# Designed miniproteins, single chains, continued (3), part 28

Each design is a single chain, and the fold is of that chain. pLDDT is the mean over its residues in the fold that is shown.

## One batch from the design tools (miniprotein)

Design m8946
Fold by ESMFold2-Fast:
Structure m8946 (fold): chain A 91 residues (1-91)
Amino acid sequence: VETVTYTPANDPLLAGQPADTRIEVKIEDGKVVSLTVNGVEITSPEILGKLFADTSVSKEEAERIKKAVMEEAGADPATAQAVANLFGYKP
């Protein structure tokens, strides 16, 4: 199991976010098995299955990802947008 951590200090995807913003991705057997946003774990297999599987997601899919992150992790909209960017969404 490998954990990849994204923070505003070391990742351009989070460059505009608050300094304590943290996104952690756990990978097992080449698959994303866990996503943690600001210490809260998101375990939805449908959301995790799309991370790194799609090079881009639609605006509708990005909004669904943002909603799930905000509801499950209590993340603010800007942090949720950064998570959607990890799924390849570009406005």
Scores: mean pLDDT 67

Design m8947
Fold by ESMFold2-Fast:
Structure m8947 (fold): chain A 60 residues (1-60)
Amino acid sequence: SRSDILRLIGETLLKVGDAVQDYLEGLRAQPERRDELDQEYKQRIDQILQDFRQRYAELE
């Protein structure tokens, strides 16, 4: 339903926000590991978007 889609979007945005926060905190704590943190962040965002697409497909 439309309400289920809106809820899914909201949940996904919160997950993205958490990923951004963790990435920025990581950069602040260990800036020398920027390349590793970039890769981890990219992978985490890709996973969040993959999960969104799968759940969205189940809602039609």
Scores: mean pLDDT 87

Design m8948
Fold by ESMFold2-Fast:
Structure m8948 (fold): chain A 60 residues (1-60)
Amino acid sequence: SDVERLRRELAELSKEIVELMRKYMEAKRNGDTKLADELLAKIKELQERAARLFAEIRAL
């Protein structure tokens, strides 16, 4: 089922976002501004992908 596949993808994205948030907080604590900015950009990208996946699931 496409719904089952999409739900698994959304769950995996959610896990990845959580791990990136941990790395982002560590980079901020260490004063690594460049790494923090790169991680924040990646987090935003994954959040946008998660929002699109959620909309796709709702459209099915």
Scores: mean pLDDT 87

Design m8949
Fold by ESMFold2-Fast:
Structure m8949 (fold): chain A 66 residues (1-66)
Amino acid sequence: MTLRVTVTGSAAQADAAVAVARSFPGAEVQEVGPGEFRVINRGDATTYTGLALRLQGVEGAEVHAI
């Protein structure tokens, strides 16, 4: 499963979202552009559910399954 994440805000908010994504085992982060990245699940579905909820908690972050 792949998540598309778009962060509208400061560079610090974008960096925080990327750091959250990278903290999860089996998550691969692919930066697409300024404030936009994808997270590819190479781990368990349970890990990805937690990751999606954590990313939605980041101020200015929008998370979509693709």
Scores: mean pLDDT 75

Design m8950
Fold by ESMFold2-Fast:
Structure m8950 (fold): chain A 83 residues (1-83)
Amino acid sequence: AFEEYVRLVLTSAIAITLAKRKGLRDEAKEFLKRTLVELGYVSEEEADAMTLDELVDLAFQKANELEPEAIRELKEIGEKRRK
């Protein structure tokens, strides 16, 4: 869950950054679409019909659903490194 959470958050952040700062909206959409399809959250056909903003919203929705489990796993990682 933590690894999926990190992938969703980082992919979304990269996509937003490239789209807003460099105008790479099409490349950002393809990058985020690939991640969401690989994680099984959408089909390739469904993702192709969505906008970048809709894909970002879906990624944040899925990240929010994973957040409680991701926080739990992060705490376990922190404790393991501290010991």
Scores: mean pLDDT 78

Design m8951
Fold by ESMFold2-Fast:
Structure m8951 (fold): chain A 94 residues (1-94)
Amino acid sequence: SILEELRKLTDRTIEELRKNKEDLEKRKEIMERSTEELTKLVDEALEKAKTEEELKEIEKLIKEIVERLQKEVEEILLERGLKTAEEIAEERAL
């Protein structure tokens, strides 16, 4: 089902982001690609929704996906902050 494809894509995106924690350019590419793929799957799911119940299930899943991605992005942003501080410290030591 499209809802299963949305979940699998989200899981894959999170795994790829974690695998590439130190590669800013690669993480940017992953986020750009995954956003495009997620948007396409959401549009397809909405087009196939014929009842209010089906629409509510899609809305709930989108909320869950957004929350999971937000948590991962927050972790990455914190790691970026720490790395920037370390780079400044290294430049001062030289």
Scores: mean pLDDT 73

Design m8952
Fold by ESMFold2-Fast:
Structure m8952 (fold): chain A 56 residues (1-56)
Amino acid sequence: MITEKFARQIIARLDRAPSREAALQGLDNLFRSVPESWFTPEALQLLEDYRRSLLA
């Protein structure tokens, strides 16, 4: 299960991506590969907020 702590680790890793587009691709691939039910509500919120920041 993707917990809040694990979501923060994912974000930290994506922040090290060579570009914003690479980070978005990594996040999109995660959402495509992992069912929504495997995320805690807190983890899903963190990752969605991060996605929104990358799209702004």
Scores: mean pLDDT 82

Design m8953
Fold by ESMFold2-Fast:
Structure m8953 (fold): chain A 58 residues (1-58)
Amino acid sequence: ADTADEIRTLLASDRVEDKQRAAYLLRLRGASHGVIGDVLGVSAHTADDYVRRARREL
């Protein structure tokens, strides 16, 4: 599947796990934690936490 389509599907979900996976995929595409936080509606610190958690669970 296309990564952009996967990210869009994950962002439409209300599940924290899906938001964590979206954050990780955005990070792999070169987005900063600040940009990821803006996209997800969370702080840059929360975005960093999402990326770290998703990376450990993948």
Scores: mean pLDDT 77

Design m8954
Fold by ESMFold2-Fast:
Parts: C-alpha cells; structure tokens; sequence
Structure m8954 (fold): chain A 68 residues (1-68)
C-alpha cells in the first residue's frame, strides 16, 4: 500500500546520510509521513527516537509529530 511504501521510504531517508540535502530530506520525510495512518506515524516516531546516532533522528521525529 502507499502507506507501507511511505514508511519504508521514510526509513530509507533516515539511513541515507549523503543522498540528499538535509532540507530536502526533511521535506521528503514530511511528505511521506503525511501518507501514514496515525498508528503508523506514532510507531515511526517511536522507532526514530530509539535510534542511536545523535540528535538528527530525534529532530526528524519532531517533524513527523508535527504532521500528526
């Protein structure tokens, strides 16, 4: 489904460090999370917050919450 593909794309965006600019990555992430169900979005936010690697994942989780 579109929702499942959107989540997979969001996870891919988070894993790719150099495939796109930070601004473009945030824009793409907002786009894909908008297609998620509330349950999927909440799950995604939790997953991102659990990822180690600095503050970047937590900042992206904040963007996802704004789409909720």
Amino acid sequence: SERERARAEAERILREDDSMSEEERERRLREVVRKMTPEELESFVRTVEEVDGGEDPRRLAELAREEL
Scores: mean pLDDT 61

Design m8955
Fold by ESMFold2-Fast:
Structure m8955 (fold): chain A 94 residues (1-94)
Amino acid sequence: VDLEKLYEQNKDLVKEVEELGEELKKTVPEEKRDQLDLAVQIAKDTVALDPSKKEEVKELLRKFAEALAKGDMEKANEYLEKLMKINNEALKKV
């Protein structure tokens, strides 16, 4: 899969996820921002691979950031696992 080509093809959707990530980063403690950056990258990859997942990955990203902000690492890990599952499913479709 040429992920760079898919990013260009779906650049508007990828940008929308990136902008959400930047907004969410302001709500997350500095020490947790690397974890959010990882989730944002997975969400961007997922939307580039499967644009139909945009709404679902954006919702998971919001819930992940909220869990990080609250220090609820169990819920944060659950949302990250769901995001990774959607990413793996998107990879199988290409």
Scores: mean pLDDT 84

Design m8956
Fold by ESMFold2-Fast:
Structure m8956 (fold): chain A 58 residues (1-58)
Amino acid sequence: SSETILRLVSKETGLSLEEVRAMLRLSREEQIARLQERAGLSPEEAEGAADALVLARK
């Protein structure tokens, strides 16, 4: 289940699965900032992706 969420975020953002997994070690605010900088997401899109990553955290 967690793996499915990580794959979905990877596909949606265009970032590698490994890079998405590395983001699980960051705070929500750092995840939002990195998603905007690396994937070109809007603030709202980055918040949605970060919220999905919270569900993937074990």
Scores: mean pLDDT 80

Design m8957
Fold by ESMFold2-Fast:
Structure m8957 (fold): chain A 63 residues (1-63)
Amino acid sequence: TEKLHQAVTELARMIADGEPDEVIDKLLEEYKKDLDPSGQKSLENAYRILLEARRAGRPVRGG
């Protein structure tokens, strides 16, 4: 849970900062290695939602 929360927060921040997709994808894969399968799915889902929001021209919240 703690690692998942940290990973989601960091990826959301990187996406909000406009980091290149290549950099964000690399971080996603590194974080997935530290998570169990359930955590990996949760992180992947959060990442997808954040990327879809950015690509649709919606503001991405970086909390």
Scores: mean pLDDT 74

Design m8958
Fold by ESMFold2-Fast:
Structure m8958 (fold): chain A 85 residues (1-85)
Amino acid sequence: SLEERRERLLRGMEEEREKLKEREEVVELLLEASEETMEAILYAVKKLAAKREGKDTKEYEEKLKEENEEALEEERELREKIEEE
């Protein structure tokens, strides 16, 4: 099912996230993540790039918070649905 596929992707992404925390291979995680998770990662990358360039990160921090909240809610819903099966 879609829920099973997303759970496999989320588990794989978390395992790879630990390995890739300091690598430029973060792009691989985007291919395996859900849309909300991809957006959270994209804003995290933009925040890091802005910080490296000495630019204001507030906008990206706010967007990351919003996307992270949505991604966590999606994960919670998927987990609950799988537990019902």
Scores: mean pLDDT 64

Design m8959
Fold by ESMFold2-Fast:
Structure m8959 (fold): chain A 58 residues (1-58)
Amino acid sequence: MEEAIRRLAERAGTTPEQAREAAERLGASPEDVERAANHPDSATGSGAAGALARAAGG
């Protein structure tokens, strides 16, 4: 989970802390975070993954 947060932060150009905050605020599941980190481009059925990437990066 924390590794997925770090990968998500890297992709969004933000810090792991900000990525974790975004996940908490969106109520994203560990699976949503993993999916966003591994497949932000093709996150299936994951409005949460797309919102996570935007919230973490913006």
Scores: mean pLDDT 66

Design m8960
Fold by ESMFold2-Fast:
Formats: structure tokens, C-alpha cells, sequence
Structure m8960 (fold): chain A 59 residues (1-59)
């Protein structure tokens, strides 16, 4: 489905790509690709307070 929305998630202390992906019900690749696409730095080194746009299904 092409119908998605972008939700901004602010990284909290102790968050990992895996924990964020699980929280939103998406793959780790979805989070990694968002970080890469928006040039947010190293996906293996998340910074507290970093905003990550996550593409989520609308329905």
C-alpha cells in the first residue's frame, strides 16, 4: 500500500534501532533507511533528542 504517514519520533536514552522499530511495528531496515534518507548521522550511534521521521501505515 502507498498510503503512509510520517511520524516524528524523538530518541530517548537507551533507545536502539531495534527498540524503536518494535515500538512502531516496523522493520529495523525502515528505521535505518529513514536515518540514511534524512541524513541524521550514523544509524549505529543514535543521539538522545534526535528526531527520526518514521513512515507508518495510515490505515
Amino acid sequence: SVKTRVEIYTVEEGDTIGSIAKQFGVSQSTIRNAIKHYKLGDPNNLKVGQDIPIELPVK
Scores: mean pLDDT 76

Design m8961
Fold by ESMFold2-Fast:
Structure m8961 (fold): chain A 66 residues (1-66)
Amino acid sequence: MTPEEIVELAREVGRESVELDPDNADVYRGSTDLAIRLAEQGGDPGVAMSIISSTRSYALTNAQKK
């Protein structure tokens, strides 16, 4: 996966997570922003993808508990 693909995915997951659970918007924005920065700096794609996956999982879990 290219850095551009990771950045796009992080933006999508961040937007979806905020829409799903707006009460925790700052957490989702922070997590996906970190993934974007890692991808742009040539960091490990696996770490960036792990952050994105964890962000989505957390948003889904919190939405279900409402």
Scores: mean pLDDT 81

Design m8962
Fold by ESMFold2-Fast:
Structure m8962 (fold): chain A 116 residues (1-116)
Amino acid sequence: MISEEEIEEAIEKLHTSEDKAERQLAARILTEAGKKGDERAIEALARALGDEDPFVRLLAARSLGEIGGEKALEALLSNLERLKNDESPLVKEAAIEALEKIGGEKSKKAIEEIKK
């Protein structure tokens, strides 16, 4: 089981670490916690979609896609305006792939909005 302390450390490392490998590991820890239903992990990833570093935003979008389900979908949809206007084509593509993995009618409409 992923502990509360491990989740808190992962949130900090995702936003503050200068090491890309540490940020990827942090995203993986949050993804595993989110898959087990930890809402704090999903909320942290939703906030990371607004990070100033496009690599952090990319990791957050991918992680939400891997978690899946209604709460991950809601996190992406709540950030849809930000994602469709993202300066990084890689972040937009990661968001599209995440929505495609989650699937459903709401995801299809969101994908169309990002692709415009």
Scores: mean pLDDT 83

Design m8963
Fold by ESMFold2-Fast:
Parts: sequence; structure tokens; C-alpha cells
Structure m8963 (fold): chain A 94 residues (1-94)
Amino acid sequence: MYNITITVIGPPVPEELKKALVEFAKKKAEELGIKDADIIIKVDGTPVVDPETGEKVLGVLIVIHDRETGEVYVISARLNMESLEVKEIAESKL
């Protein structure tokens, strides 16, 4: 059974963007084999232009705390505001 709590923090974002971030975080937890997690998604307030696509993206920090192991994963990502694609930039394990 998956027991995942997700909290989104930062400035208000449209529900569609929030849903995309939540779905990405859940998929990432599943990919890591994590079934019991506290996830914090921090959205940066200022959109930037992605030099690869020319589209507006939001910087996002995703912190996944595995409650079974006590391990913490920190994922830096960018959310494309037009396509709703979340691109992972970096992953660190604490």
C-alpha cells in the first residue's frame, strides 16, 4: 500500500501545474521503490526561459523523505508551463 503525503509550497500556481508536479513526484517515489513517504514540492516564484526550448519554466525542488528507511532524496527539476512536462535536472541522496 502506498502511503504518500505531498505538500506543495511556494506562490499560488494553477491547479493543472500542481497536478503535473504531484504526478511527477508520485512516479519518482515509485521509481525509487518508496511506498511510505513525505514529499515536499517547493515551486520557485519566478518563471525563467529554458535556453534549450525557449519556453517558460518554473524551478522546482522536490524533497522525498522515505519513512521506512529514513533516507532523503532531493530532486531539482523544471516544470514547462506550456507542455506541463517536468524535467529532472539533478538528484541527490542525503
Scores: mean pLDDT 80

Design m8964
Fold by ESMFold2-Fast:
Structure m8964 (fold): chain A 89 residues (1-89)
Amino acid sequence: AVEELKKLAEEAIENKDWEKVRDIAIALSMALTVAGKPKEANELALKIYEAIEKEDWEKVKELLRKMIELAEKYASEEDLQKALALAKA
């Protein structure tokens, strides 16, 4: 799940697909909230949305990478698989 999420994120950033970046951030936020990290999830999601609005794609890449790293550390494989399915929808 994590490797597929990383690839999906890289593709979305390369294409400047802000809607897909948003969907990935929402999916990761849900997984992190279930993992007991709602504050970190919300703070990162808000910063990602702000970076998208400013078209700061380097910042989007940095923040989304950090969010994936936190999800890898704290979320279960089951919740990461659910996040991947939601992000692909």
Scores: mean pLDDT 84

Design m8965
Fold by ESMFold2-Fast:
Structure m8965 (fold): chain A 91 residues (1-91)
Amino acid sequence: SEAERVEAELRALVHIIAAEGEILVVERKLARGKLSPADIAAAIATLDAMIADLRATLAEGRRLGLPQAVLDRVEAVIARARATVARLRAA
């Protein structure tokens, strides 16, 4: 339905913005070199959970036929989150 698509698009946009903000916070902490091993483990767990949620959002968006621009934004944020997790694991 149109309502289902609109709700899914709004949820996707909210998840994108929230994820971008979380990634930015982690990236800034990494740049400052202020992460303990416990902070690194917690950040990885948070980002891995976020990646799983974004993948579910991407699958729902594809099923409902959300605009390709929105789907591309979800994929870009997943890629950025995965790159940040790789950097955390290397730290």
Scores: mean pLDDT 89

Design m8966
Fold by ESMFold2-Fast:
Parts: structure tokens; sequence; C-alpha cells
Structure m8966 (fold): chain A 85 residues (1-85)
């Protein structure tokens, strides 16, 4: 079963999501301000546990490929949600 490693980098402009499956890497840019806490909330909503967390990055290792669409959707929703709304 293919697995993916996902690295989410938080920047002032938005979040950068790097997805690696085997030898292939894809990058998705999420526009708008996103905090590491919002990323963690999105991971929890998608039922995903992070492998490593820093204030500027969140890493998920060995994610089953079938869970990628739900994770990307949750991250996109988080990017559209203002803090404390």
Amino acid sequence: MPTADVTITVTPEGARVAVRQGDHEAVVELPGPVTADQVLAALRAAGVTPSAVTPTSVVVRGLPAERLPALIAALGAAAGSPPAA
C-alpha cells in the first residue's frame, strides 16, 4: 500500500504542503494566513496524528495514500478560517 510523507510549512502568506510518495514530490500552496495550531486542528479533524511539530512546520510520516484527499481538504478549510471566528 503506498504511503506518503507530508510536510506542512507555515508562512505569513499561507501554508506550503509538500507531499512525497516514493520518488515523487508534489507541492500545494494554501493561500491566506494559517497558524501551526490551525494545521494541527485540521489534522485532528482528518484523523491524522503528526510525527513532528514545530512553530513553523508540521510533519506526517507514513500516511496511507487513501487519506491524502481528506487531509488536503481539511487543510484547505483551515486556510479559509480566520483565527478566533
Scores: mean pLDDT 75

Design m8967
Fold by ESMFold2-Fast:
Structure m8967 (fold): chain A 104 residues (1-104)
Amino acid sequence: SPEEKIRELMEAVLAGDVDKAVELFNELKKENRYYYDIAMALIAALSVDRPDVLNAILNTLNLTERFMLLYLQKQLKPVADEIEKAVREGKPLEEIISIIESTG
């Protein structure tokens, strides 16, 4: 399911598994815009201190998407640690999305 792919993406980013993160991100791009937007936000938050993952994902994106990812990283930086903690604690995806939406 798209929700399982998002969970695997979060785990791959936190593990520093660059190849797996790129693979799962490209698969989520094919799902729908909602899951793509969530994947983009999660990469933005979880790659703050992971430049290898961030740069690999940026290299798959066009100019507009690169701007969006970097903008999201700036916006989500204050809650990045909270998002990482929620992922590591196995919180439901709805709770993680709620943290992302709280920074609007």
Scores: mean pLDDT 86

Design m8968
Fold by ESMFold2-Fast:
Structure m8968 (fold): chain A 68 residues (1-68)
Amino acid sequence: GEAAKEEIIALLEELRKQGLLSDKEYESMVKALEEGNLVAVRAGLAELRERGAPEETIDRMLALLDTL
């Protein structure tokens, strides 16, 4: 639902502020999420995991995606 999308966007913004996600990558992932392209969002999360994003944050976003 909308609340799950809002939480994912907030978590992506936090990762952007930490320097793990560029402004362009953030815009691309938010657009993919809004368009329902969950495959692209999951691919972006896999890349963030490789960059050392906190595992708890990645797991939370994956759990939220499973509710969409």
Scores: mean pLDDT 87

Design m8969
Fold by ESMFold2-Fast:
Structure m8969 (fold): chain A 84 residues (1-84)
Amino acid sequence: SEVQKKVEEVYASETDPLEIGIKSVEIQAEADKKSPEHIREKLIEIAKEYYELRYKTGDSLKAAEEATEKYSEEGERIEKELEE
């Protein structure tokens, strides 16, 4: 699968959980032919949560972890909604 191959490349080249999450979603959205507007909206949400948690906790790693977890949860909900 091209999606699996690209996700493998992300894991090989990225170590930042936030970046891995963002790129994985971009790859999946591209494969599913999601609009650029959909991707943009999700990226803004991730960035907002990342910086908000970073500012609150003073720990960028914890901020990235929570932002990635929240995005994963939302992505799962979208997949369930599209599944018929």
Scores: mean pLDDT 60

Design m8970
Fold by ESMFold2-Fast:
Structure m8970 (fold): chain A 104 residues (1-104)
Amino acid sequence: SLMDQIKQVQQQIVQLLKSLGHTDLAATLEQIFQQMLEKIEKAKETGDIKYLVQALFLNLAMSGEVEVLIRTDPSITDEQKAQLNQLMKQLNDLVVQLAKEIES
């Protein structure tokens, strides 16, 4: 399911950040990811589009935090930056796809 794919990519992002020593950011993202999933479930339960919008805003906030890390941490290699960017793109695409299916 799309939800299972989203959870898998979220777990990969968290694990990669932990491996890079960014444990505090990883913990922050785990909280954002849990809130995103709760908003998606609320949208499914209520049919209220506001919860999908809230989930997309959380996804945007998370993407911003990762982008700041990629731009400001010189210890992260170009390969690791590419891996983070790929996972972030996959997560964003899956969340948008799920939102469209719930709205339909």
Scores: mean pLDDT 85

Design m8971
Fold by ESMFold2-Fast:
Structure m8971 (fold): chain A 100 residues (1-100)
Amino acid sequence: DIDKFVKAYNNEDWDTAAKILSKLSKEQLKEAILDKGVDEDKLRKIAEKIGDIEHLEVIRDIRIEKIKEKLADDPFEAELEIGVEDLKYAVDKTIIKKKK
């Protein structure tokens, strides 16, 4: 339930937000970021804590889209920043897999 997630997030109840996040679909996660104003960096930290690789992937994809929009006139700089986001995702994914 996206409404319960947003409420927990706004109350800075990160443990409750993490529990609800694990039940959100990719579309609900995109809605939280794009429509509900949830910060991607905070959301990434919550997703990393719950070990959900799919949620981390969605967050990475949203960040990449924002980088492409910001750097539309500089595709080489955009590619470098996208590489950084891919690296962050790969690190998080590796940490989660090691715990498994």
Scores: mean pLDDT 75

Design m8972
Fold by ESMFold2-Fast:
Structure m8972 (fold): chain A 87 residues (1-87)
Amino acid sequence: DEKKKKEIKEKLKKEAEETLLSVGRILGTEELPDDKKQQLQKQANEALIILNGLGIEVLSPSSDEQKKLVEEMKKEGEKKLKEILEK
């Protein structure tokens, strides 16, 4: 059902936005060992992939290399969203 797909997308958007805010706060305020930093960066990257897959521009690319990275994140995010919605 299209209604259920919209509800799932809204939930994923909210969770991804909350993850980015939480990770940004922790990385900005605490000194962390490298292992914990890598874990938090991985969580932030997953959230960025989901948001870009949903068509939400979180970062404004300023170079051709950054534009390619954003496009790759969009493709990966769209693939993940398709897998979630095909349940």
Scores: mean pLDDT 76

Design m8973
Fold by ESMFold2-Fast:
Structure m8973 (fold): chain A 58 residues (1-58)
Amino acid sequence: GEAVARARELALEIFEINGLDTDLGEVARILTRLYGVSKGTALRAAREAKREVLEALK
């Protein structure tokens, strides 16, 4: 859904700006507060975003 897509975009920005060592649980908490997604959905979005940033680094 739209909320999940926006949550993933914000998670990508957080990892790009704050770094890959940013706590996954803290990122997920931000996503649940801003987009109303479940904790599980937020944690998955955060993990997927961190993975995408890692794979983009060469």
Scores: mean pLDDT 83

Design m8974
Fold by ESMFold2-Fast:
Formats: structure tokens, sequence, C-alpha cells
Structure m8974 (fold): chain A 63 residues (1-63)
């Protein structure tokens, strides 16, 4: 049981990190081609946080 709990925690952390890296990768590509205004950048950051929060919520519900 302890092993399974640790595995689930490690796996969920790995998945969250992978999602964050993918989102940052997309961010970098978009910024490269068209520099965003501060307002647009804040909007993208909010969207990025929402995606991460949803992933966290889904992982917690899977427990």
Amino acid sequence: EERRKLFLEKTSEGVLKAIEEIVRGIDRIVERDNPLTPEQRAEMEAERKRIVEKAKSDIEKAK
C-alpha cells in the first residue's frame, strides 16, 4: 500500500511536470513568431495555470 501510494505520487508529479513543459514549449513557439503585449501575455499565463490546475484536479479525482 505504501509502495502504491508513493508510485501514484511520483507518477502524478511526473505527469504534471511533463504537461508544464509542453505548455511552456508552446508558449516559446508562439512568443517567437509574434511578441505579445503584456495583456496578452497575462492571458496566456492564466490559460497555462488553468491547464495545470485541471490536470491536478483530474489526478486528485483518480486517487
Scores: mean pLDDT 70

Design m8975
Fold by ESMFold2-Fast:
Structure m8975 (fold): chain A 92 residues (1-92)
Amino acid sequence: SVVEKYLEILQQEFANIKATLEKRYSDEKKRREELIEILRMQIDFLKGSSDENLLAWLESKGIKVNSQEELKEIRDAALKYLQEKIAELEAG
């Protein structure tokens, strides 16, 4: 599904951000704080972006969206994923 493809992209981007922060910071706390900040910025983008802007961004990632309903499902799934990742990071 298109939602699954986008979640795979988010998972890959999350892994890439983690790898970059591991190279940049030896302090686990600093890596965690920076990662949480980046994820919060992504949530702000998803909450604040228009459908047109989100669609253009998804197209730039190679994701073709076929309906407004599918776009809403992608937005909702991405927000849930990012919120869950922040909660995991804050708990650990």
Scores: mean pLDDT 85

Design m8976
Fold by ESMFold2-Fast:
Structure m8976 (fold): chain A 73 residues (1-73)
Amino acid sequence: EEFQKELEKDIFRGLIDIILGIQKALGVPEDVLSEVERLGEEAFKRIEEAIDAGKPDEAVKILNELTKKVNEL
């Protein structure tokens, strides 16, 4: 149970890191990058809460919301 939750958190953390890495590689302005980092941190906190509650489907929804918000910047 704990191992599964840790693995799920690691996967989502990795996905958020990839999103951040892509933004850096695209050369977005520093202020936009800071906003992406802030949104990612907020999303990951919510994802951790969803995983701890046994709701990985909600974690996926949060990740999708993050992707939409980043695309709107």
Scores: mean pLDDT 82

Design m8977
Fold by ESMFold2-Fast:
Structure m8977 (fold): chain A 71 residues (1-71)
Amino acid sequence: VEEAKRIIKTALAAGQSPVLAVAGATVNLLNQGLSEEEAAKKAREAALSLGISPEDIEQGVRLGLEKHRAS
């Protein structure tokens, strides 16, 4: 969760949208070897704790999972 929060904060500071920030965190967690369920769960927990809307969180998680599957 702390690593996902760091990734999201860094992306937002760099001017990325909340959706793209959450997607990036989701991909990072998947690349670390987490399952889709665990990566989605940790990305949601991190994003929610940072005040990102549920709609943006779900879009970001979906995009992150789709990007990882396309790789």
Scores: mean pLDDT 82

Design m8978
Fold by ESMFold2-Fast:
Structure m8978 (fold): chain A 64 residues (1-64)
Amino acid sequence: MLSPEEQAVQLFIDHLEAHADSLSPEEVRGLISELLGFMDYWKVDKGLKDKYRSRADDILARVE
């Protein structure tokens, strides 16, 4: 089971992925930067950070 912080990160990226096509590349990039900042602040596990960073990069590749 994921921690509350990890669940929040997963919900954020799932929501971003679902709505990325409605956002500009600059808006997506800004939201991804905030997500990465939250993961660092909450000291999320390295493996999970790498997983979500990979997903974020895939979202950026779709909108750029």
Scores: mean pLDDT 77

Design m8979
Fold by ESMFold2-Fast:
Structure m8979 (fold): chain A 61 residues (1-61)
Amino acid sequence: SMEEKLERATEIAKEALREIGKGNVSLAMEETQKRLEEEGITLSREQLIEAVIRAAKELGM
């Protein structure tokens, strides 16, 4: 489902944000998209932005 894809994207975005840091959200988005493509998951730009925002909130950023 779309929600399952978004949940997975949020977890991948958390990993990217931990590695890259909160000061470079555009790099975190690019890395998240790259890792999603490696898992065969395709999201719209809006869904990718939502996943990164959710991840940042869940990490207390």
Scores: mean pLDDT 82

Design m8980
Fold by ESMFold2-Fast:
Structure m8980 (fold): chain A 101 residues (1-101)
Amino acid sequence: EEIDVKSLEKYIRMLAMLLDLDPEELLKAIVEDEELLKNFNRLLQLLLSDDDTSLEVRKKFAKFVEETKGKSVEEFIKKFKEFLESLPILSSVPIVKVLTE
């Protein structure tokens, strides 16, 4: 898939600022992981939309950012991968399966 990395750089740098992380280190960690880059792009598209599902995901993401602030880039990336896998809309599992927890 063709992903415009330059358009993503702005959002990655803003995320790094919110997390007090090195923006170059965070950018490198995301860009070097093709799966993470794809999921991050999908998350951004969702966060920028105006529907009710996006509002719920935005609230979950905001909480995730607050909970991971002050962690290293390595620890953040590990938790971020877990966060992305936990989102029904971005996971490979049907939303019904997640809701039956």
Scores: mean pLDDT 71

Design m8981
Fold by ESMFold2-Fast:
Formats: sequence, structure tokens, C-alpha cells
Structure m8981 (fold): chain A 89 residues (1-89)
Amino acid sequence: SDAEKLREALLALDTNGEELSEEVLKLLKEIEPEYTKILKEAREKKAKDPSLSLEELYEEMKEKAAKLPENSEVLLTLIDFEEEQVKKQ
């Protein structure tokens, strides 16, 4: 699936610096508008309530992604990977 391809590519990039393929870059470009919208809404919510945990914000982002008619699994994969990276910091 596209979600599996994205997950594999992101892990390879993180682990060994492997360059993203044109296929994966196309997938990222296709989900960019929806991802940007979800991220903006999460940032606005955090600004309104600074007490919200990182986990709560990501749970809401994932719920919004899951409700999309297209590319929901791809977007969920990107959000999950981003959450994992932020938690490592």
C-alpha cells in the first residue's frame, strides 16, 4: 500500500539517510494540503490551551486524518512518524 511505502521510506531516511523516491515524494505532495491544514488546526488549539499534551494533539490530528475520504492511511502514517520523531527529542 502507499502507506506502507511511505513508512518504509521514512524509516530508511531516518535510519541511513536514504533519499526519498519520486513515488514517495509524489505521495507527500498529494497529502501536503490536508497535512498543512491539520497541523495548523493543532497549532491553533495548542495556542488556545497550552496545557494540552503532545499526545492529545496528535490523537486529534489522527482522528481528523482518519475522516478524510482519500489518502487517510498515508496521512496517518506521516502523522505517526512525526509523533515518533518529536517524542525522541
Scores: mean pLDDT 80

